# Ledger of designs, part 1: designed miniproteins, single chains, continued (3)

All scores and structures are predictions.

Each design is a single chain, and the fold is of that chain. pLDDT is the mean over its residues in the fold that is shown.

## One batch from the design tools (miniprotein)

Design m8001
Fold by ESMFold2-Fast:
Structure m8001 (fold): chain A 71 residues (1-71)
Amino acid sequence: SAALEEAKKRREEVLKEMEEKYKELGKKAEEAEKAGDSKKLEEIRKEFEEFAEEAGKRLREIEEEEKKALE
């Protein structure tokens, strides 16, 4: 169904965004650790937590859409 295909596409997009964001934040964290910048590390941690929460919400919404498409 179109709904199932759309949900699959959205899931793939979220997973790609998560991978890219993880790499970006990991690089920033490495640079901040190298510089001894504890404030920057805390900011990166908060950014990661906020992104993970939003991505998790999007994945839950997609899962609900997939479930409805299968019912």
Scores: mean pLDDT 83

Design m8002
Fold by ESMFold2-Fast:
Structure m8002 (fold): chain A 102 residues (1-102)
Amino acid sequence: TTVTQPASVSARVGETVTITAVASQPGTFHWFRERPGQPPEVLITDNSVRAAGVPERFSGSKSGTTATLTIRNVQPEDEAVYRALHTGGEPVWGQGTRLTVL
């Protein structure tokens, strides 16, 4: 299995941004936020289940082998790397997508 994400996306404060992950095989997606000097933070599990303490403006969905992380009302603190994990056999990590907030 391979998991492909765009290297970077950008958004302005208050916009909605989407980050996609495409797998070569069927399975389940989980989303993590990575910040320098901090451990990875779980955002979304099992395609669409928001982790405890994560704001409602974060949501996940899946269609076929494509997972989408949606961030509504983007805030400056959302600037980070967002990384997908695919499970459905051997776990496979995507490359991560850097979100830049303009």
Scores: mean pLDDT 87

Design m8003
Fold by ESMFold2-Fast:
Structure m8003 (fold): chain A 102 residues (1-102)
Amino acid sequence: MEEEKEKLRERILQLASRAAQAIMDGNVEEAIKIIDEIAKLILESKDPEIQRLGVGALMALRDLARQYGHEEVAEAADKAIDEIVKKHPELQPFVDELRARR
């Protein structure tokens, strides 16, 4: 349903925002927990738009974590992306393009 898809999109963006704040605050455990929550939502989704949105959010969080020197958070984001791609191999070219630009 379109409404359910919109709510899922809103939740992913809200979680990504909270994870970004946790990274900036140095709250590593909270950032990793939120990244895991985003990954679960994406792994359960069959919607390619939601999958791409989630991968993009995780990639942005990885980059932000590295910028702030939180390599453990960046590694958690990379693992989440790899698990998503393992379940949805069709996302590999999208992930490769995003990684090549960063």
Scores: mean pLDDT 84

Design m8004
Fold by ESMFold2-Fast:
Structure m8004 (fold): chain A 65 residues (1-65)
Amino acid sequence: TEEKRKIVAEAFEAQKKGDWEKVKEYVKKLEELGAVVEKKELNGKIVYTFKIGPDEFARVSYPKP
């Protein structure tokens, strides 16, 4: 959906800046939209996979506190 694509794009910008608090906020929004496919912990990071379209997936990660 367009809403999910927009939030993922903002999460990517926050990741690029290292703004992990903003990344977490966008992850929360995507969780509330039911977009989460997978959540895993990998090498000290929390990694989410989101479904944002029929064949579109995005991965967003942030350091584990």
Scores: mean pLDDT 82

Design m8005
Fold by ESMFold2-Fast:
Structure m8005 (fold): chain A 74 residues (1-74)
Amino acid sequence: MRLEVEEVDPETARLVARSPRVGATAVIRVEGLADTELVAELRAGPDGLGVAEFAMSRDAAEAMLAAGARGEVL
């Protein structure tokens, strides 16, 4: 699964998870940070890939990627 940060505005970002497994559950974890698990269904995007989006502050999104956030599909 691919993880990308998309900026919405100067204070807001989206962490975007992409996978070909439409309808599956995306789980995003950061090792060493308790209770940072993000869970969402991969919904069909315009390109036919499954997409899950998580709105958060830009600082939070950048911190998650810097901490080595990983995604898995259930």
Scores: mean pLDDT 75

Design m8006
Fold by ESMFold2-Fast:
Structure m8006 (fold): chain A 80 residues (1-80)
Amino acid sequence: SLMERLEEVDKKLVEAGELFREGKYEEALKKAEEAREELRELIEEARRRNSPILPELERALERFEGQLEKLKEALEEKKK
């Protein structure tokens, strides 16, 4: 079930990237923030269970935070 939830987070990340490519930066940012929240909840659950997947989830969060920063920069540029 943890892997299934991680796949859902990855799907939202892909969708955010597609929205970003379409120039829908605010929608992309919203989708990315939703994925980030779900990933954080998944990490907390993995910690409670002492799950062997925890390092993979933490790497996913780092990757995701990088994408989120790019989305925020693009949104700021759009507002200028």
Scores: mean pLDDT 77

Design m8007
Fold by ESMFold2-Fast:
Structure m8007 (fold): chain A 61 residues (1-61)
Amino acid sequence: TEAEAEALIQAAVDAAKAGDFEAALRAYHQLLTRFPEDEAAHARAAAEIAAASAPYREQAK
């Protein structure tokens, strides 16, 4: 279960790094639906996705 949550977080981060924000959001949504009470995993995923997407947000100026 912990490994499954980490795999979803990693998939979301990898998608965000590639600029595939639809895939990143899909993986994040799956994390929320599979592990709805794991607030720590949700917070970690959101923070890591934000960090991975920061370069794209800078380019959107």
Scores: mean pLDDT 76

Design m8008
Fold by ESMFold2-Fast:
Structure m8008 (fold): chain A 62 residues (1-62)
Amino acid sequence: SLEEELRELGKKYAEAKKNGDYKSALEYTKKALELMEKLGLPKEAIEAARREIALVEEKIKE
């Protein structure tokens, strides 16, 4: 299901961040955002995900 895929992406995101792999973390959180939008999650959840993407992108630039 899309819900299970979103849950697995969350686990992969957490593991990538733990390992300092911000490029993989960015890819996982971008895919998660797409699924959250398809699932029709609340605007607050979508905005939180967008903010997290921006933070990860800033870490990659450094």
Scores: mean pLDDT 82

Design m8009
Fold by ESMFold2-Fast:
Structure m8009 (fold): chain A 72 residues (1-72)
Amino acid sequence: SNEDAARSARAAAERARAGDYAAAGSGKHQMFLASTTEEAKELARKGAEAARAGDAERAYQLAHQAFIAAGG
């Protein structure tokens, strides 16, 4: 449903933001974590936009890609 797609997109965005925060504190591994986290964050952001526009299918696809990019 649209609600399920929007929920998944928001969850992916939250995971990407948490990853960004962790990457900031990780010292020597910051480059790798930041790169992966930025990709996940961008995908989650696009997914949230799709969910807001009512495109449940696109929101789900982008949330799934964000989840994979975040190492899920």
Scores: mean pLDDT 62

Design m8010
Fold by ESMFold2-Fast:
Structure m8010 (fold): chain A 62 residues (1-62)
Amino acid sequence: MEEKKKEAIKLLGEASDLLAQTTDPEKRQKGRELLSKAGQALRDGNYEEAVKLAKEAIEVLK
């Protein structure tokens, strides 16, 4: 679980950085929603879900 938590935090950071660079309104909207869900999963201790959602946010924001 500790390794998954570290992975989730790293991916959330990467997605947040991409969100800051994204100017497309639709990508920003989708990325923000996925990041919000990933952050909630991280707070709930659901690190696998947080990793999944953060990866989806990264893909949307690229």
Scores: mean pLDDT 83

Design m8011
Fold by ESMFold2-Fast:
Structure m8011 (fold): chain A 97 residues (1-97)
Amino acid sequence: SNELKQKIASKVAAAGILAVALEFARAHPDWKGVASVEELERQIDEVIDEIIKLLEKYDPEGAAKVRALYEQLRAEGKPLREIVLAVSKAVDELLEK
């Protein structure tokens, strides 16, 4: 349980870092030291999928809610930074049980 919580929290932190990197990539399209917008968006999607899969082992009902939230915000075209913040908040709430 505790090791699983730590692993989930680490991936949430990684998603946050990637979201900040994405903001930098969008602001600096000429910057060669930052991964492309497309690559960062792909990495964020992958990390969120990993978070949900780990969360399914911890709280299956909570994982389903986080997946539904992620899919809804993506369908609404919300910026990935806002999506990552919303998902992080929902995951933190589940881990506080």
Scores: mean pLDDT 85

Design m8012
Fold by ESMFold2-Fast:
Structure m8012 (fold): chain A 66 residues (1-66)
Amino acid sequence: EERRKKILSLIGEILRIIGDIIELEKELKKAKAAGDEELVKEIEKKIKELKEKLKKLLEELKSLPD
């Protein structure tokens, strides 16, 4: 069933991005503790980009027919 394959693919991409966000949030916490303002800005930008991608994938998943 094509729909099931599409759902599983989207879920796989969503989980990968969530994992990437978790790792970046972890690195952000370390950078803040170290007082590395430049690294903090870089990581915050990457997290924002990943959250935008996650939002698009979630919207795509929601748009699939029942």
Scores: mean pLDDT 83

Design m8013
Fold by ESMFold2-Fast:
Structure m8013 (fold): chain A 62 residues (1-62)
Amino acid sequence: GSLAVSAIASELDYLERKTGDREKAIEELKKRMKTAGIPDSLFEKAIAEYEKRKKEVEKIKK
């Protein structure tokens, strides 16, 4: 069940890098999710997964 959440989190990361703005990336992703009929619960899980990725990167700092 985690594959869809991970894919959405990856899209959020990509959009944030492309826009340079986390809020704009979230708005764009949310719009795409609504158009695709993806439940808000999956979107929330994707945001949580994205936040976990940031913390994991900090934890394993080189």
Scores: mean pLDDT 74

Design m8014
Fold by ESMFold2-Fast:
Structure m8014 (fold): chain A 67 residues (1-67)
Amino acid sequence: MLYSKDEIERALVQLYLEGKITKEQANKIGKLLHTKPEKLSEEEIREILKEAGLSEEVIEELLRLLK
């Protein structure tokens, strides 16, 4: 399944409001997303989130928000 950048950004906003990611992490993810196609696979999203320094638990929660 492929996810749009808008779907990913909405999930990031939710996690930021819940205090699970920092503004710095959210900004880094946004920059990394700009280097990618409009649609991303779950694996590509996981790689971006790991590169931004998110924990495995937070990555899995974001992926749950996309489903």
Scores: mean pLDDT 81

Design m8015
Fold by ESMFold2-Fast:
Structure m8015 (fold): chain A 94 residues (1-94)
Amino acid sequence: SPFQELLAEAEAGVLGLILEGEAAGKSPEELLAELERQAAGLLAWVRREHPEIAARFEAALRETLAIVRDGLAAGKSIEEIKAAVRAHFDRLLA
């Protein structure tokens, strides 16, 4: 399924950006801003190339960004945030 393939790629991308941002010493605000920029670019591409799944993909990305935002605001560890993101994508891919 193109939707499932794009979700799996989005999960890998989000987790990779979180890991790289932590390694680079980025602030929570800088991490969230980078994730939001990358998500916006990916969503623009999906709207153009796969308009039939764009609404579902936008919802999945918005929920993922909310998990990261809420986790950072609550002072959760990067490990806890990554676990929450993985659990969310597992639910979406079920």
Scores: mean pLDDT 86

Design m8016
Fold by ESMFold2-Fast:
Structure m8016 (fold): chain A 69 residues (1-69)
Amino acid sequence: EKEEAIRRVKFIGDVAAAALEAQGHTEEAKRLREFTEKVIKDLEEGKLTPQEAIDRVTAELAALEARRG
């Protein structure tokens, strides 16, 4: 399940970052990619459960959307 969570977190982060880049939000996309990498690292080190990792990425996307508008 850890490997599945890593794949899901990468997929969610990559899709969202690509959408931000397509809209010209390159700095937000970069920050999201960096955030996603940190979540993956914490998950790999056992500091987060699979569900916690998914929840953190989802919460970050919601926060970025709220801040945008």
Scores: mean pLDDT 80

Design m8017
Fold by ESMFold2-Fast:
Structure m8017 (fold): chain A 74 residues (1-74)
Amino acid sequence: SEEEAEKYLKKGEELAKQKKYEEAGEYFRIAAELSSPEKQPLYYLYAAIAYKYAKNEEKMQEALEKANRVLREL
């Protein structure tokens, strides 16, 4: 639901401010999965940025691929 997505988004933002980038990426990814298709690309991009700072290139690429897939279907 959108309400649940917002809770995960806020927690991800809090974790990113604490420089807990791997955890932030997970929360942004879950927020994307719970969001409408129109919001999913943005939240997947937040996840990708967080994973980049976490030095997790594999999860960064996965998040970018998911963002691109949703954008192509809009």
Scores: mean pLDDT 87

Design m8018
Fold by ESMFold2-Fast:
Structure m8018 (fold): chain A 92 residues (1-92)
Amino acid sequence: GPTEEEIEEGIARIVFGVALADLYNQGKKEEAERIRKEAPDTLAGLYLAAGRAAMVLGDKELAIKYFQKAIELAVDDPELRKKAEEGLKEAK
């Protein structure tokens, strides 16, 4: 069956996809396209992008959860970790 890492990546892609779809459905197409283009193609990057999308949607509680997950996963990516920490500070 799929590995734990493959399952987590699948969940992250779904989470980001749902947030992105919500932005398009609310007419926030420009913000959605920006977040999509700036999304790193890593597990931590997908959660960072999902957190940013949640912020645009006004869901600060969800944004906090996604930014915390991005920080946890960004062990070897100090630039992504800083961006997620900045997002977390803005969401609080």
Scores: mean pLDDT 84

Design m8020
Fold by ESMFold2-Fast:
Structure m8020 (fold): chain A 94 residues (1-94)
Amino acid sequence: SGDLPPELQKFAEGVKLYREGKYDEAVKKFEEAIALSPEPTPLLYLWLGRAYEKAGDLEKAIEYYQKAIDIARPVNPTLAKIAEEELKKVQEKL
C-alpha cells in the first residue's frame, strides 16, 4: 500500500470503506482518487457509481455508471457491460 501511487491508494481506501458499508466515506475516497488522476479509469467511475448507489444518490450513480460505460466501450467491453448491467439495475429502482 505504501508503494502505490496516491490515486491508487485512495482507490484502495474507497474499496475498503465500501466493503465496510461506509458508503459516504467511500464516495469521498473515490472522488479523491479521480481528482488525483489525470485520466480517470472507467473502473474508478464504476466504483464511484456503486458507492453513490449504496449511499442512496441514484442520480449520481447513473451519471458515473454512464461515464464508466462511455470510457470503457473502446478499451474494455467487459467492463462496459458490467457498468451497463449496474446502470439498468439502478434505473429499475427509480
Scores: mean pLDDT 89

Design m8021
Fold by ESMFold2-Fast:
Structure m8021 (fold): chain A 61 residues (1-61)
Amino acid sequence: SLKEKAEEIYRQIKEEKDPKKAFDLAVEVYRLAQESGDPELLKLAREIAFYAKDLIDKAAA
């Protein structure tokens, strides 16, 4: 399912050390959420986006 794919990508993001790669994965999840129209998947995509933004902010500091 799309939710299972999103959760798998989220696990990959948490193990990813490159903020740019983590961001690209987060964008992919957001795209899947938008195409699905599923509110639960959109909620997950927002959590992933916040995590990826935190990684970028820490790398830029």
Scores: mean pLDDT 76

Design m8022
Fold by ESMFold2-Fast:
Structure m8022 (fold): chain A 80 residues (1-80)
Amino acid sequence: SELEKEAEKLKEEAEKIGEKIAEVGSSEIKKKAKELYEELMELIEKAKEAVKNGDLEKAKEYLEKAKEIVEELKKLLEEA
């Protein structure tokens, strides 16, 4: 499904972001990034579960929230 493919792409992007978080020298930025990363991973998991259950509307909502966190993480890591 299209939503399942979107969730997989977000997971791949999240994994790359996770690698960048590990390299962050600022302990404060690293802590904030880890908190956002945990929320991102939870949303991706919830989106995948919603797709499996046929709840396409919930899946879209979780994926949109996940995308917002990806953008927040990218901005935060740009400040690092």
Scores: mean pLDDT 84

Design m8023
Fold by ESMFold2-Fast:
Structure m8023 (fold): chain A 74 residues (1-74)
Amino acid sequence: MSREELEEELRELGRRLVETVGKIPEAEKESKRRGLALSVLGVFGAGILYKDKEERRELLEEKGAPEETIEAAL
C-alpha cells in the first residue's frame, strides 16, 4: 500500500473516528472526548499514515481512546 493510499484510508478512518466521538455523551466523557480529539489531531499531525493497523491501535490505546473509537479508526 502506497503513502497516498494510506493517507486516503486514514482520512476515511478519521471521518469515522470524528463521527464516533460525536456520539459520546458529554456529561461524564467531556474530558475524555477532548483528549480523544487531541489524539486524533496527533494521529494526523504526527504523520502515522505509514503505520499499520496494530501500531495505530497501540497509539490510540496509549492516548486513552475508547474501544469504539479504536474500532472506528482501524
Scores: mean pLDDT 59

Design m8024
Fold by ESMFold2-Fast:
Structure m8024 (fold): chain A 69 residues (1-69)
Amino acid sequence: MDPEEIEREINEALLIIQVTVSLPPEKAREVLDLFEAGASVEEIRQKLKEAGVSDEDIERIVSLYEKVR
C-alpha cells in the first residue's frame, strides 16, 4: 500500500478522535458532516469556535483536516 495513503488514513483517524473528544456528540456529528461535505478550513474554524472548542484544539483539528483534504 502507498505510504502516503497509510499516513492519510492515520491522519483521518486522528482527526475523528480529536473532534469526538473535543465536542459533545451532536456537535461532533455536525463537524464530521462538514468534513464529508469538503467544507473550507475557515468554515471548520468558525464551527469549532461556535461550539466552544479551545484555540489549541481548533488548530490541531484544522491541521489534521488540511492533511486529509
Scores: mean pLDDT 80

Design m8025
Fold by ESMFold2-Fast:
Structure m8025 (fold): chain A 70 residues (1-70)
Amino acid sequence: MASYLDLLLLAVLGSELWLAERISEDKEAIEELRKLYEKAKEALEAGDHERFRELAEEAHKLYLEIEAKA
């Protein structure tokens, strides 16, 4: 089972995706963020916690770029 911290990180990523869709009209950036979220979720479901954290970090960085432009 995923650690509680990894589940919290996934929930944060989902919240960031939801917020990005609301604050930004950059369809391409939102779609890239969604793909990173989906890949992170798949890695977590596969038990690859290291890959999950790497994808989560990448998604969070992209979210910050989207927020900075909004």
Scores: mean pLDDT 83

Design m8026
Fold by ESMFold2-Fast:
Structure m8026 (fold): chain A 66 residues (1-66)
Amino acid sequence: AKELIEKAKKLYKEGIEALDKGDTKKALELFEEAIREAQKAMEAGAELEAGAIYTAAAVNKVVAKK
């Protein structure tokens, strides 16, 4: 379960870095991956930590999509 959280965190961090570089397409892909891994972690019972990552990635995905 913790591996899914760590993977989601890593993907989210890479997404933020891509967004800072102005690479919105790469940021969107990374945020989508982070959301998927966070969702798997939530299903495995890591709801609080994974939920925070899910929310952050989803918000930044909306920003990048616009």
Scores: mean pLDDT 77

Design m8027
Fold by ESMFold2-Fast:
Structure m8027 (fold): chain A 57 residues (1-57)
Amino acid sequence: SKIEKARKLAQELIDQNSGRRVSEEELEQQVEDIAKQSGLSKSTVKKILREIDEQES
């Protein structure tokens, strides 16, 4: 599903950004890239990122 694809991409992004300071602009571009690749909206991708971050926190 589109959601499952977005979750995998979001997980990889979180791992890639781990230990880095990432600018707000860079994060917005990364979110847009995931949205484009998964076919979801940016707001849906942001919700998925929040869900993963909450599980790791």
Scores: mean pLDDT 77

Design m8028
Fold by ESMFold2-Fast:
Structure m8028 (fold): chain A 77 residues (1-77)
Amino acid sequence: NKEKILEKIEELKKKTDDPDVRRALELVAELIKEDRYWLALAVINALAVEAELRGDEETVKELREIAKLVIELIKTE
């Protein structure tokens, strides 16, 4: 649900030391709160590509799990 997504974003935000990644995660949380799920997915996908290029497998895994939960919300009318 929406609360679980926001909790996962907050957890990931606590693990990052990159201020640009933190700002992007804050944007994702705001988009989720505003029910702008497709834009949230676009930002999550951009962050996942960046993390994958850096070899940050843990962040990629967390971002993909968040994306999966957002897709589930989109599918529920």
Scores: mean pLDDT 83

Design m8029
Fold by ESMFold2-Fast:
Structure m8029 (fold): chain A 80 residues (1-80)
Amino acid sequence: MLSEEQRKKIIELLKEAKRLLEEGKVEEAKKKVEEAKEIAKEAGDEDLVNKLDYILKLLEEGKVEEAIKAIEDLIKILES
């Protein structure tokens, strides 16, 4: 199960990824999402891994606006 420290770290990585995408730094943003995914894998949070994989797929398809929205939606869920 995801700890509060792991949740906080994932939120920070997602906020960094969003900022990088807004700056056009797609490859750097992908690395931040991949770091968040590794934490989710270590925690055994399959649902979160799937959501992060979806964001990575959007970025690979060049759907930057959709990826930003998915990141924002995920941050809201994690902060609730």
Scores: mean pLDDT 88

Design m8030
Fold by ESMFold2-Fast:
Structure m8030 (fold): chain A 58 residues (1-58)
Amino acid sequence: PTKEQRREAVIESASVYAEAMGRTVTARMEGSPEEARREAERAMEEADRREAEILARV
């Protein structure tokens, strides 16, 4: 992979985690603490999977 491809992969990974954090914050504001915890776990698991896919293609 090129330096540019690696940089784009890092930025894309960061964006995925930023999106997951946004979902967690929204769940905490709108739902119960238990629902917020479950949403945070799902969001982070999804982000981890998406990061692995991004890094696998570089």
Scores: mean pLDDT 77

Design m8031
Fold by ESMFold2-Fast:
Structure m8031 (fold): chain A 60 residues (1-60)
Amino acid sequence: MERSLGDPEVAARVLEDRAAKHAASGAPQARIDAYRTSAELARKGDVDGALAANEQARAL
């Protein structure tokens, strides 16, 4: 759970868990990879980049 304003590591972990769930459900690899990219950007503190990658995953 996020602490008020949010924690980059917590956000990244949530996105990685989401990617794993999509993989288990047979989602396209491109979508899974986009969620992983979003998680990596979130860990780097690039919130805007993480959001862009997440939108790309949704578009796939």
Scores: mean pLDDT 74

Design m8032
Fold by ESMFold2-Fast:
Structure m8032 (fold): chain A 59 residues (1-59)
Amino acid sequence: MEILEEAEKIADELAALGLTDQGEAIRNSVKRAIENGDLEKAREYVEMGRRALEHVRAA
């Protein structure tokens, strides 16, 4: 529930910054991890996306 919402939020924010490809990659990776039952990998992808967003916004 929360993990997928967070991933979509990050993807939308990346897309707003012109990084649509990165946003789609994060969203797809999180979705696939959830479908495979790998919640730990899903959380890692969300955190990676959050870091990427933070780096872009800080640059």
Scores: mean pLDDT 80

Design m8033
Fold by ESMFold2-Fast:
Order: C-alpha cells, then sequence, then structure tokens
Structure m8033 (fold): chain A 62 residues (1-62)
C-alpha cells in the first residue's frame, strides 16, 4: 500500500513524511521519472539510490 511504502521511505531513508508520501503516490501511479527527480531534488539522493527507492516503493504500493 502507499502508506506502507511511505512509512518505509520515512524510516529507512529518513525522508520527511510529506516527501515520503508524495514519492510513494507517484511510484504507485507509475510516475517513476517524476518520483526519481523529486528524490534527487528534495532529498539529494544519488540517481542509483533514488531509482532503487522508487522501485521498492512501487512494489509495496501495488
Amino acid sequence: SVALAAGLLHADLGLPRELAERVARLAAQGKFEEAIELLQREAGLPRDLAERAVRGAAALSA
């Protein structure tokens, strides 16, 4: 679920809850590029880590 994905992004990556929820929703909607760019812009994650995080969130949000 989106809530599970957001919770894990918050806990594992230390993302603010609002950012974690936005990323999880984008991943659930298949908007992977937008979710990756959001993580790079607002959390400063390297591309590889952002891609891995979005893939994980998508799997949990489905």
Scores: mean pLDDT 83

Design m8034
Fold by ESMFold2-Fast:
Structure m8034 (fold): chain A 96 residues (1-96)
Amino acid sequence: SEELREKLKSLATNEKQKKFIEQVLKLYDRIKSLLSPEAREELDRIFLEVINDGDLEEAKQRLVEIGKKENIPKSTLNELLDLLEAIHEYKRELKA
């Protein structure tokens, strides 16, 4: 997900923000390593849509559907949902 990484990095204007983005990317990569290639590709699309001002609630709904279809553990799904919300809040705060 070079596009996801570059878009997130482009939102960081100082070292504190860069550190936050790097931590987000590390967590995301670790979670993705537990998923099928098909689930990884769809997750990248969902996260990119949220970064591009897509609807958070729609993205969360799609993530839950993938979790059910791909048998993603509920704990992992909850971490992904929390991460999605954190990225959305981070981007929202940058616009404030």
Scores: mean pLDDT 79

Design m8036
Fold by ESMFold2-Fast:
Structure m8036 (fold): chain A 78 residues (1-78)
Amino acid sequence: GDEEARRLIREGEELIRKAEELARQGDLEGAIRLLQEALSLYGQAALVGSDELRTEAARNATRASELLARLEAELRRR
């Protein structure tokens, strides 16, 4: 339900913050792993939440995917 969806979205947001911190420290592989975990949580939230929470999870997933693509490109340049 919505309570579970909100919990999953909050956990995903926490993983994104930790991923951004790892990326700043140069740990791109660690950051990528956390972003993949966040995407999984947002996918789960979309399955159990209301339409409003599904939309929020989708927006957060888009942001995480864009960051993931940027970090994967940076890793390939190294």
Scores: mean pLDDT 89

Design m8037
Fold by ESMFold2-Fast:
Structure m8037 (fold): chain A 61 residues (1-61)
Amino acid sequence: GDSFLEKLEKKIEELEEKIRELEEKIAAGEASREDLLELQILEGMRALLEGVLSWLKKKES
């Protein structure tokens, strides 16, 4: 099975893909107020998970 690190990296990648989709909607002028709020939440989640991943990688070294 996948390691916890592999699952975490995959989750970060999924968040980055969703952020990209929302950024494309904003660039196209198609973003709703809810899309803008979702972008803020996803960016916060990505930052948190990247922090956790960085901590875990340092502990493995």
Scores: mean pLDDT 82

Design m8038
Fold by ESMFold2-Fast:
Structure m8038 (fold): chain A 55 residues (1-55)
Amino acid sequence: DEEEEKKKKEEELKKKKELMDEAIKFGDEYQAELNRKRELDRLLEELRRLLELLR
């Protein structure tokens, strides 16, 4: 039945939308974590410079 194939494609499109929404949510959380990592790296670099100067 050709209509069954159409229904399958509609279901796949809905799943794609759901996956995109999930990906966006995980993306923003991942971006926030990357920002945290960058801040930590910067703090560690500053700390390393201070330790080198204190010698």
Scores: mean pLDDT 80

